# Designs tried in a protein design run: designed miniproteins, single chains, continued (4). Part 96

Each design is a single chain, and the fold is of that chain. pLDDT is the mean over its residues in the fold that is shown.

## One batch from the design tools (miniprotein)

Design m15536
Fold by ESMFold2-Fast:
Structure m15536 (fold): chain A 64 residues (1-64)
Amino acid sequence: MDKLKKAEELEKKSKELFDEAAKLLAEGKKTGSPELQSEGIKKAKEGQDLYDESKKLKEEYKKS
């Protein structure tokens, strides 16, 4: 039971990080800010890691 809830929480956090990363990257591109671009890339990587963990937990739940 906990694995599915954890997967859903990670997926939600991942989506929030991707949305934040997209905003930072768009603003960094518009303003030419390397700092905003770098922060956007970091947020995108964090989002990807959480998304991958969420998918792994969902697959484990389905096999249980």
Scores: mean pLDDT 82

Design m15537
Fold by ESMFold2-Fast:
Structure m15537 (fold): chain A 58 residues (1-58)
Amino acid sequence: SALDKATEIAYERLKETGKISNEELRELVLEKYGVELSDEEIEKAQKLALYRLLKEAR
């Protein structure tokens, strides 16, 4: 799904740089997949990516 794609992009950027903004995530998803996500979907992708990163760091 588009949400899964956004979550994967957010996860990789958080691992590489430690941060990603909602606007950066929306732009990257649009550029890579041609899909425009809502602000709610972008925020959800950020939270899912962060939760995954935090669980893997334990």
Scores: mean pLDDT 82

Design m15538
Fold by ESMFold2-Fast:
Structure m15538 (fold): chain A 90 residues (1-90)
Amino acid sequence: SDKEEAEKILEESKKIYKEIIELVKKILELTAKDDRKTILRAIGIQLRAIGALLDAEAAAKKGDVAAAKKALEELKELLEEAKKLLKELE
């Protein structure tokens, strides 16, 4: 069913969200206290990831597979952005 498919996509979205939050934590730990640009970039990734997860949860509740996939793709893009930012600090 569409609801079951959207719920499976939500579980994948939750896993990617957890990876993003762990990367943001590492970025903030490695960032100099006066590097406001990097701090704001990391916080921006976290806020967008929270928004995408909320979109994924709403899509799963409604059985909206297209919206669930869109939220998952946004989370995947944010994961790559977080990985790129972490590499800039290593």
Scores: mean pLDDT 90

Design m15539
Fold by ESMFold2-Fast:
Structure m15539 (fold): chain A 112 residues (1-112)
Amino acid sequence: DMRRLAEEGLRAVRDLIEGKVSAEDLLALGRERAAAGDDETALLLYSAALVKEATPEILAELERLSAGDEARQDFLRVALTAATGPDADEEAKKAFLENLERQLRGLLAQNA
């Protein structure tokens, strides 16, 4: 059920913004989404996790999901800049996470 899975992703990103869940929780959810063939939701969840806590494990999942896809590679570069760039601060990270929440709402609307 793609709609339910997008709703779960949206809640997870909101909970991450509010500090109710960890980057590790979003990594786990993203892996479940990717295993179900929902690469779009997985990409957004991994990107949210990366911005909150940049780990080699999250980076590896994003690189794997972005392999051979220029648009996803561009998105990964933007996520890396928000997470680890020289101007990466809490305001920039929050703005990026809020944008991911809007993208997940868009996916939910498409799967409704």
Scores: mean pLDDT 76

Design m15540
Fold by ESMFold2-Fast:
Structure m15540 (fold): chain A 62 residues (1-62)
Amino acid sequence: GPEEDARAAAEAAKRGDAVGAAVGAWESYQNGGDREMARRAVEAARAGDAEKAGEYALLAGK
């Protein structure tokens, strides 16, 4: 579900995978998560900020 997708995205972020974090955050939104937080995760990843992408991904899973 959205929380599991968000956790997977956060683990990608811990490995420095900003794109993986953004993809997982967006999948979390598609499965019922928070759209605004998923958008912020994508913007953080575009800026190269994997840590912020992971933080927003976890918020998207709420």
Scores: mean pLDDT 86

Design m15541
Fold by ESMFold2-Fast:
Structure m15541 (fold): chain A 58 residues (1-58)
Amino acid sequence: GKLYRAVKDQPKRLPTELELKKGDVVEVLREVNENWLLARNLKTGEVGYVGKGALEPI
C-alpha cells in the first residue's frame, strides 16, 4: 500500500484510532473520507483510523 510518515505525535484518544509518534511510518489500507485514513503503523503493527493532517507521503 501507500506509505506515509507521521509529521507529529498523535495520542490514541479513541479505541479505533491509531497511536503515532513523529517519524512513524504507516501503510494506508483505505481512504475513509476527506479527513481520515485507515492505516497500519509499521513499527507497532496496530491498525486504526488516523487524520490525514498527521501524515505526509513518502
Scores: mean pLDDT 83

Design m15542
Fold by ESMFold2-Fast:
Structure m15542 (fold): chain A 99 residues (1-99)
Amino acid sequence: SMKEKKKKEEEKRKKEEERKKKFEERKPKIIDDLEIEFVAAVFENKPQHFIDAIERLRDLVRNGTITKDQLLRARELAEREGDRRTVRILDEILKIMNL
């Protein structure tokens, strides 16, 4: 029925708005944490593709355009590099976004 469809769409919209609000509230800290890890990766002479990936993630988070696929690829890269701090940051973003 039209009434059930409207209720489901409203509930979906409310969940999307709550996720967006939580992401926006945590976004400044996420950006700061990613900037710290970018600087650490540069000083530790990590591979350039890893450094570039962190920088791109920071920009995508800032612009609100980050995707689950990008987060998962970055997480795999961070695990390969043994960067457990970056892995934790990415896991936190994934959890907030409920993708």
Scores: mean pLDDT 81

Design m15543
Fold by ESMFold2-Fast:
Structure m15543 (fold): chain A 104 residues (1-104)
Amino acid sequence: MSEEEKIRLLLQALVRLIVIGGEIMVLDTMIAKSTDEALRARAQAIRARLQALRARLQALIDDIKRRGYISDAEAQEIRALLAEADALLQEAAALEKEFLALRR
């Protein structure tokens, strides 16, 4: 993997951390306001997975900052976490549409 690809992955990871943080707040709002138990359970499950992913991604970024370079193994891990983040964010967006249909 090239140094340019590694830098692009790191920048994408930093952007995803911000997006994940925002989505966790949206899910917290859905959990607090929803009267549908199944929807709340689904929101809680997605939230837990996003929190775990965010923690792992943050740990990788902290390791990279401490060492001053990105290993090939870390670049592969970031790529995998970004793919998982995109899937979870799509799942959360679908749940938000269901929540808005059931709002109140």
Scores: mean pLDDT 86

Design m15544
Fold by ESMFold2-Fast:
Structure m15544 (fold): chain A 69 residues (1-69)
Amino acid sequence: SLKEEEEKLIKQIEETKEYIENTELSREVLEKALERAKGEIKLAEEKGFEETVKKLRELVKFLEEKLKS
């Protein structure tokens, strides 16, 4: 179901954020993650996955702050 698909995506986003927070990653890897997250927002919006969009926006903000360092 679409609900199960969204719940799986939310879990993957949260796991990705936790991994990035706890791992020293290169600037190139962080930039690629940011580009991917921005692309996924558009796809989630098209599907009406509002909670997924919210979590992806939080991930984008987190990555942008980490790249600022």
Scores: mean pLDDT 83

Design m15545
Fold by ESMFold2-Fast:
Structure m15545 (fold): chain A 64 residues (1-64)
Amino acid sequence: MKKILLVAGKDEEKAKEVAEKLKEELGADDVIILTNVSPEEAKEIAEKIEKETGALVIPVGVPE
């Protein structure tokens, strides 16, 4: 089963750095970065992707 890392943060550059680091640590197959979503919206998007792809989605929030 594929692992997808979903990173949500207001700063795209910080979110990208966190995504690269966690992708290596968690062994994720893919990364999705979202910059204009609330934590609740990110969770809904994660659930939608899990249903459509059958992958395990790991949601991560980047603090401001």
Scores: mean pLDDT 78

Design m15547
Fold by ESMFold2-Fast:
Structure m15547 (fold): chain A 59 residues (1-59)
Amino acid sequence: MSPEELKKKAEEAIKRTEAGDGLAAKEAARYAVQLRKLGEEELGDEIIKRAHEAANRVA
């Protein structure tokens, strides 16, 4: 899976988390971990932070 594809899926999961899907935050974090493993550490960390913020807004 390409970094571009993982980023797109992570952003979609963050949007679903903002819409109230509690499982989507964990999915976004999972994609972020894969991005970090591929060398996109800064992007992965940003996505994890955004997913955490989105989950906190819903909870």
Scores: mean pLDDT 78

Design m15548
Fold by ESMFold2-Fast:
Structure m15548 (fold): chain A 59 residues (1-59)
Amino acid sequence: SNAEEAERLAALAVSLAGQGRAAEAIRLAKTAIDLAEKAGDQGSKRGAEYALELAEKAK
């Protein structure tokens, strides 16, 4: 589902941010937010937004 894909992409974005791969992490986190919004799932959206915050800090 879109919610499950959003969670997977958010988790990958967190991993990439931890590796210093900020640009890739930001791109995936933004995609995860879009998928979470399409799913209407606030939980997966919050997770994706948190992943984006971590990715932005990795810059």
Scores: mean pLDDT 85

Design m15549
Fold by ESMFold2-Fast:
Structure m15549 (fold): chain A 73 residues (1-73)
Amino acid sequence: MEKEKIVELAREVARELAKSYGLTDEQIEEVAKRAEEGAQLLYDKAPWLTPEQGVEAARRLAEKYVEEIKKKK
């Protein structure tokens, strides 16, 4: 999978997930940024991911960052 595609996918999934969790606009932006950075690192380690695996990985990254941001008020 192309690096830019997995980064874009992670950002989109993170943004939608953060919205569904009722986070503020600022928190949504922070989650999206962290997911983008995490996806770049993930691609360096696993550039062979299938689209399906990429979606699952992006969702897990988004969930992790949403939980981290929710710890903040």
Scores: mean pLDDT 72

Design m15550
Fold by ESMFold2-Fast:
Structure m15550 (fold): chain A 59 residues (1-59)
Amino acid sequence: MEELEYALNVAKQRLSEAKTKEEREEIIKKAAKSLLEMGISERDVEEIVKELKEYVASL
């Protein structure tokens, strides 16, 4: 997988395993920070964060 797809899938996996709202919030924040450190643009990171929040809402 491309590095971005891998990071997104890892974040989704961790979110599905998280048992509390606080854990999910921390996972999303950590994922966003990691993506920025990987050189993903702030705009693309915001879109990914939105997708992760929608994923959480579907759980």
Scores: mean pLDDT 78

Design m15551
Fold by ESMFold2-Fast:
Structure m15551 (fold): chain A 66 residues (1-66)
Amino acid sequence: MKEKQADELVLAAMRALKANLDDAAKRQQIIDQLRAELEKLGVSQAKIDHYVALLESLPAALAKGA
């Protein structure tokens, strides 16, 4: 249950980050919101940090690919 909800939150955050590649403040807000939601689900800090690191690297990779 919690793992599926965490995956859905991460995917939603990834889509939101892609929509806001030109807005650094909005991207940070999306990441901060994801952290809070994952903490509510009881996801470990190590896993939250791992997801955040992956998400923060994705916008740079996508921008360079264009």
Scores: mean pLDDT 73

Design m15552
Fold by ESMFold2-Fast:
Structure m15552 (fold): chain A 93 residues (1-93)
Amino acid sequence: GSMILRAIGRILRAIGLIFDADLLLEKLEKGEISIEEAKEFVKELEEEVKELLEFAEELEKAGYKELAELLRRQARELEKKIKELKEKIKEKE
């Protein structure tokens, strides 16, 4: 159903953001990106984590416990990347 397709779309989006976070972390280390751009990206990741967790709760209430856990795993991975980015931003300020 449409809920399953939305869940798949959110998982794919999260995977893409994790990849982008790793690239941005490397660019920050090399001084190839601004601190302001990095801060804006962190804000985008924080909003995505919030949306993933809200949707995971909706999926669980609808009986899609396994999909909910997959979304929560992606949220945890993004939270880890947010922490790494915040630490690198602080180091480069």
Scores: mean pLDDT 89

Design m15553
Fold by ESMFold2-Fast:
Structure m15553 (fold): chain A 66 residues (1-66)
Amino acid sequence: MRRSEVARAGSRIYDALLQGDLERAEREVERLRETLVRLGVSPEEAERIAEAVRQGAEEQVRIQRE
């Protein structure tokens, strides 16, 4: 369940970053963090997961553009 939410959020963050929509990317990161907390993940762990997903999406965008 939680893995599916992370994968979905990762795709949305990646799409936003590909389009250069940094505000939408940040909004999707915050949405993921809030969703994880709602699902019972601690706020600190949710922040770490959301940051890791953002970093992964940024890396994928870098590879696709170069």
Scores: mean pLDDT 80

Design m15554
Fold by ESMFold2-Fast:
Structure m15554 (fold): chain A 78 residues (1-78)
Amino acid sequence: MEPLSEEQVEALIELLQQEVATLLAQKASDEVRQGAIAHLQQLIAMFRELAKQYPEHKALYDRLIATLEAQIAQLQAA
């Protein structure tokens, strides 16, 4: 799997933040929120593996993981 560029990471962060904000604004059901949390957890696992394979990009993946963890916290708090 190819490493994500900084531009791709920033675009993905923005996209994920918009998706979570939409779910919260629409008062998504518990089932939909749990599905979103599970999906975000899978993305975190994938980016942790990418950070191991491409340590030169670790700071970018760490930032993305931190953003995903924050989005999970928002979904859990709703």
Scores: mean pLDDT 80

Design m15555
Fold by ESMFold2-Fast:
Structure m15555 (fold): chain A 63 residues (1-63)
Amino acid sequence: ALPVAPVEVVERDEAAGREVVRRIASPEQFRALADEYARRGRDELAEALRAAAEGYADAVARA
């Protein structure tokens, strides 16, 4: 079993007036979420999520 726990990412969708909670269990999910935010013009958050994907991939590789 993979010893790395899923990560929860919380953001506010200001256009919809709601919070979105996503559970991320792989680096690919971080990248998919980053691409989604980039499409919405949230480039700073997209960049942060891509950095998080690299960190998560490194953690998984060491597990």
Scores: mean pLDDT 67

Design m15556
Fold by ESMFold2-Fast:
Structure m15556 (fold): chain A 96 residues (1-96)
Amino acid sequence: MSSEDAARATGVILRLIGLELDAILAGDEESAEKLRRIRELALETARLAEQLSEEQAREAVERLMEAADLAEEGKLDEALELVERTLREVRELVEA
């Protein structure tokens, strides 16, 4: 994974932490739990992406950025589905 892609992946995780904290402070326990799950899956995806080719890692990071954008729009179920799908695909590539 390139240093640029690693920086973008870190940015995604920090954005998700911020959204989780905002949900906790607002008393929105359901959104906080979904954001925590999205963050945990995104972090695992980013770690596994370090074992991929630069092109595959870039595609994975771009999907994580899209998931963060969806989460910021309040589309948490869509963000969760995208991260779950991306993690599954990344795991298959690492095991190939």
Scores: mean pLDDT 89

Design m15557
Fold by ESMFold2-Fast:
Structure m15557 (fold): chain A 82 residues (1-82)
Amino acid sequence: MTEKQRLLLEAGAYYLHAAIYLKLGDYEKAAEYAEKAVEYAEKAGDRGTLAAALRILAEAYEGLGDLEKAKEARERAEEVER
């Protein structure tokens, strides 16, 4: 397994955990795992995974009532997908 493959697997795992906690309404844990997914996606250099992680991070921040951070995460996801 290459370093990039390992980082992508870790990003995907954190993304999945964030998605599960988001569905459960545990927005604090959803944000925590989504932040880790963003970190590992950035290290992997994968724009698609990074955009997906940023979108779920934005949803977690919206659930927490942090509309400013949610907006920043959504805007960054859009930039990454350009």
Scores: mean pLDDT 86

Design m15558
Fold by ESMFold2-Fast:
Structure m15558 (fold): chain A 92 residues (1-92)
Amino acid sequence: MEKLEEAIKRLEEVAERLRAGDTSAFPEAIKAGVELLKALDEAGASPEDISRFIGLLISLVGAYLEGDTEQAARDVEEMIRLAKEALERLKK
């Protein structure tokens, strides 16, 4: 659980930078997204949750190739939302 919560916090920090138009946040966002995916898998998240999260990572990479920090921020925010929902299910 702690690893998952730390990964979420890192994504929250990079999402703020992306919303500010900081393109240097892209490599950190992608890395933190991959780390969060690994933490979700290790925590026992469902195949459906893992699949949805992978889709958001693909979208984030697409935003990086286009230089679209606004789309990247939305993708990261959705990753955070899904991860928090998965974390709440894992606590029950």
Scores: mean pLDDT 82

Design m15559
Fold by ESMFold2-Fast:
Structure m15559 (fold): chain A 57 residues (1-57)
Amino acid sequence: MSPLERRALELDAEAALLRMKAWILRETDPEEAERLYREAEELEREAERLLAEARAA
């Protein structure tokens, strides 16, 4: 497993945790939930780029 692939998996795991937290906060703090959702999406995009780079090597 390449270092890039491992980093991508770590980012994907972090994004999953942020999505869970956003789901829980959705009804009590919608603004914070929206922010966490956006952060999760950015982490997922970065993970996808790193994974693509690792598979191209």
Scores: mean pLDDT 84

Design m15560
Fold by ESMFold2-Fast:
Structure m15560 (fold): chain A 55 residues (1-55)
Amino acid sequence: SMAERKAKAREEIRELIRKNGGISHEQAVELGKKYGLSPEEVNRLGVEAHIELTE
């Protein structure tokens, strides 16, 4: 489902942020293609994940 795809994308994004401190444009495009999300949606999820990890 779309919710499951977003949940998996979010977890992969969290892993990238833990390892690298953020997501590159190239990684956002790759994740968008993998999970059927736009790069803008991936960047939004990245911001959300960063906030969660820094709280």
Scores: mean pLDDT 79

Design m15561
Fold by ESMFold2-Fast:
Structure m15561 (fold): chain A 92 residues (1-92)
Amino acid sequence: MSREEVREGLEEARRLIKEGRLVEAIEVLRELVEAAPDDEEVLKEAAYQLPVIQLQAAVLGDKEALEKATELEAYLKETVPDYDAILGKALQ
């Protein structure tokens, strides 16, 4: 995946989250993490946004978004070394 494609995908995910289109935002984030699993910017964005999406989905009663965000977070915690360290960096 090119740097430009990563940037466009991250901007799209952020826009979808802001619009409350949470399932679509999770799908964009999943595509980014699968295509660029070692990209620190992608991993930091996903680590930061997934808790935000989970909170928004819970408030909105969007069960599908809550489930999908939880599944993607679990996938990242299992497959990404030092995921908690990446999350820590994303929160700074």
Scores: mean pLDDT 82

Design m15562
Fold by ESMFold2-Fast:
Structure m15562 (fold): chain A 90 residues (1-90)
Amino acid sequence: SEKEYLEEKKAKLEEEIKKLEKEKEEHKEDEKKVQGLELLIELGRKQIEILDRLIENLDNPEKMKKLFEEVAKEEEELKARYLEQADALA
């Protein structure tokens, strides 16, 4: 089902965030790497928030449409911030 698919995606993202948090602890003295990892963790947490909202509104197409529009804007903003930070770390 659509709900099961989204819940599976959420579980995978939660696992990825745990790996990033562990990597952040392993490299805590590398300020630039920590900053990059924090951006990836923020992006992952935003993706989980989006999935939660989609799961809650699966039976409401009007709210789903608005949510997709809000999601697209937030992803564009996060992508821009990530690219700026990646350039600064290179």
Scores: mean pLDDT 79

Design m15563
Fold by ESMFold2-Fast:
Structure m15563 (fold): chain A 60 residues (1-60)
Amino acid sequence: SMEEEKKEKLLKEIEEAKEEGRRAIQLAGLYQNVSDEILEELKKKYDEAMEKIKKAREEL
């Protein structure tokens, strides 16, 4: 059904967002001695990933 297709898409979005979040954490760890601006960008990517997960879960 269309509902099943929507759920499948939302689950994929959650998994993709999890990967984006994990990548941001990993990069922050590798670059912990770099400029504050780079760290702020990585924090934004993590926050965006968390928002995507939250939004997708709300639609499930």
Scores: mean pLDDT 76

Design m15564
Fold by ESMFold2-Fast:
Structure m15564 (fold): chain A 70 residues (1-70)
Amino acid sequence: PTEEELDREIDVALAIMELTIGKLAGASDQEIAERLRRLAEKENSPLFRRVAEAVEKDGIDAALDLAARL
């Protein structure tokens, strides 16, 4: 894998972790999306922003499905 592919895989794993923990904790879609947006800004990664938008538009399960395909 390239350095870029590895960084992307790490970001995907972090996004899935945030979604999974949020779902198990019963967090709202808004809370999870806000956490992902903050992570996008902190890590300067558009991937987290894309996943946050999926949570807001289609919910946690759809966002998990999206993240698993990245």
Scores: mean pLDDT 81

Design m15566
Fold by ESMFold2-Fast:
Structure m15566 (fold): chain A 94 residues (1-94)
Amino acid sequence: MSKDQVLAQMRATVADFYTHVVDSRTQMSDVNASRDTMDQFDRVSNDYSQQVNDRMMNAFNSTDTNQLQQQLSDMQQVNNDHRTQTQTMVDQAR
């Protein structure tokens, strides 16, 4: 992929990540998750948010296309891991 295509996919992944945070938090609210569970969710989402932002910053500072593709791949993995963990939290809150 070109640098512009990688950066475009990374921006899409960041947008997707934050949409999923909002959706998951809403689902947990809908099942009346406890305050402790909501606080745990917020901590988990903040940790993943930092990882996503770190990958974006690394990509912004990179001049190597292979490094850019690695940052995209890592960001997508972080996004997938977040989705899996937050879905587990939603399911356990039921």
Scores: mean pLDDT 84

Design m15567
Fold by ESMFold2-Fast:
Structure m15567 (fold): chain A 67 residues (1-67)
Amino acid sequence: GPLAEEAARLGREAAEAALAGDLERAQKIIDQLRVLAETSEGDAQAAALAGVGEAERALKETQRRLE
């Protein structure tokens, strides 16, 4: 549904921000996705949790590359 699609979009945006080195923006979107996961159910919650996982992996990749 629309909420799950928005969660997927936010997850991609957070991952892209993290890979670009915009850690502050990435963290802000991850925080939004966590709130969405806590306040939604079903496909929207699953999409939000998946988005958090993808963005956190991208964040770790960027931390590795900035050394």
Scores: mean pLDDT 84

Design m15568
Fold by ESMFold2-Fast:
Structure m15568 (fold): chain A 68 residues (1-68)
Amino acid sequence: SMMEELERQLKRLAVEAYEAIDAGDFATAEAHLAEMRRLAAQIEDPEARAGAERGIATLEAELAKAKA
């Protein structure tokens, strides 16, 4: 299903974003976060979309912390 495909892509991008943060590659991490935001916007189910947005917000907070 489209939702299963979106969830799979979001999980992959989250892993890649965390790896980029750990490597100090903040430009790559920000690019992955932007792509995750675009994919999350395509989720039609409000509860699933909210869940994805919370996950992205957590990752954005980790990126901000790593930059400090």
Scores: mean pLDDT 87

Design m15569
Fold by ESMFold2-Fast:
Structure m15569 (fold): chain A 88 residues (1-88)
Amino acid sequence: EEKKKKADELLEKGTNYALQGRFEEAIKYYEEAIKLDPKNALAYTQLGMVYLALGEIDKAIEYFKKALEIDPNNELAKRGLKIAEERK
């Protein structure tokens, strides 16, 4: 699918910005990926990880929970949620 391929490209760009510590840009790319593919659990997990890195604990929890609604067996999202809730 064209939309899924574009979402994957946006995820890759978002991850590249996140690795550079450019979290505002990373968030924009992840949000665009979600617009194209709203069932992309990885995009929600990556948003949770970025917000956790920024200390935005409540937002991190929201995104990890959304990832788990889509993919209940997502181990990274489960771990991220546990870490975020322990910091609440």
Scores: mean pLDDT 87

Design m15570
Fold by ESMFold2-Fast:
Structure m15570 (fold): chain A 50 residues (1-50)
Amino acid sequence: MTFEELREAVEVRNELVSKGYKPPSLSDIIDELKKDLTKEEVIKELEKKY
């Protein structure tokens, strides 16, 4: 896990919280980001689940 991966995961988590969703763990967000998805695609996928 790089510092950049952690920073992106925190940004995704904060975006979900700002929209009123219950955020998944940072580890789960990092795993989604590792699937070669953009940050926006990860947010949309997580919104679909919550």
Scores: mean pLDDT 72

Design m15571
Fold by ESMFold2-Fast:
Structure m15571 (fold): chain A 89 residues (1-89)
Amino acid sequence: ATRERVAEALRRMAEKAQKEGHTDVAEIFRRAAEEVRAGADPGAVLQRLYDELKSKLSPEEAERYIQEFGDALVEALGPEQDAAMAALR
């Protein structure tokens, strides 16, 4: 489901931030993933996530994490939808 894929992308970003030593950023992504899994509106969660990143990081660091999350989300969602390939996974 789309919700599970969004949560997975957020989890990957939390792991990446933790590995980079940004424990506070990792916590922000981890909470967002848990909220999405709990049934919160993904759009509202992502808006809050972006606001929190911008408040805690420099504009350049916030843009970097937002861009990397966008890349992780595209990877998790699978931008190419081939029903036959999806059935053969």
Scores: mean pLDDT 74

Design m15572
Fold by ESMFold2-Fast:
Order: C-alpha cells, then structure tokens, then sequence
Structure m15572 (fold): chain A 95 residues (1-95)
C-alpha cells in the first residue's frame, strides 16, 4: 500500500510535467511514468489482481520506452525498458 502512494506521487508529477511543455518534457514524463509502472508491477506481485495490473504496467512502460527513444532520450528509454522487464516478471509471478 505504501508503494502505491509512491506510484501515485510519480503519476502526479508526470501529470504536472505534461502540462508544462511538449516533446522535450514528454521524454522526462515518460521516464517518470516508467518508474511508476515498475512500482505498480512490484505491488502487483502481492495482490489478487496482480496479473492484470502487471500486464497493464508492462504495456505502459513499453510505450514510454518507445516515446523516449523517439524523443532521443536514451536514458529515459533504458529506465522504461527496465520497468517493462520488471512488470513482465511480476505478471509471471502473479499466475
């Protein structure tokens, strides 16, 4: 439950960032979204609805990685790829 608060805080920050600028800020927001997806995936391992949450997190992280790569932010893309891998592992564990 505490990790859900951290994910909510990251999502809040991403929402505020998306209000500021377009392409350049979008890459930073993608990085934050990827971190939030990773946290959500970790939480999913502990819950009954874990599999669906982990699958959603993996998809969000993969989209964030693609957006970051298109924006030219290699570091944000790497963070998103790591989050997608963590979400995939959480989905497997949540079977």
Amino acid sequence: MEAAEEAAEAAEYAGEASNAAKTFEASAAAGVAAVAAGVAAALARRGKDARAAAEAAARAAEKAAEAAREAGDEEAAKYAEEAAEEAREAAEAAE
Scores: mean pLDDT 60

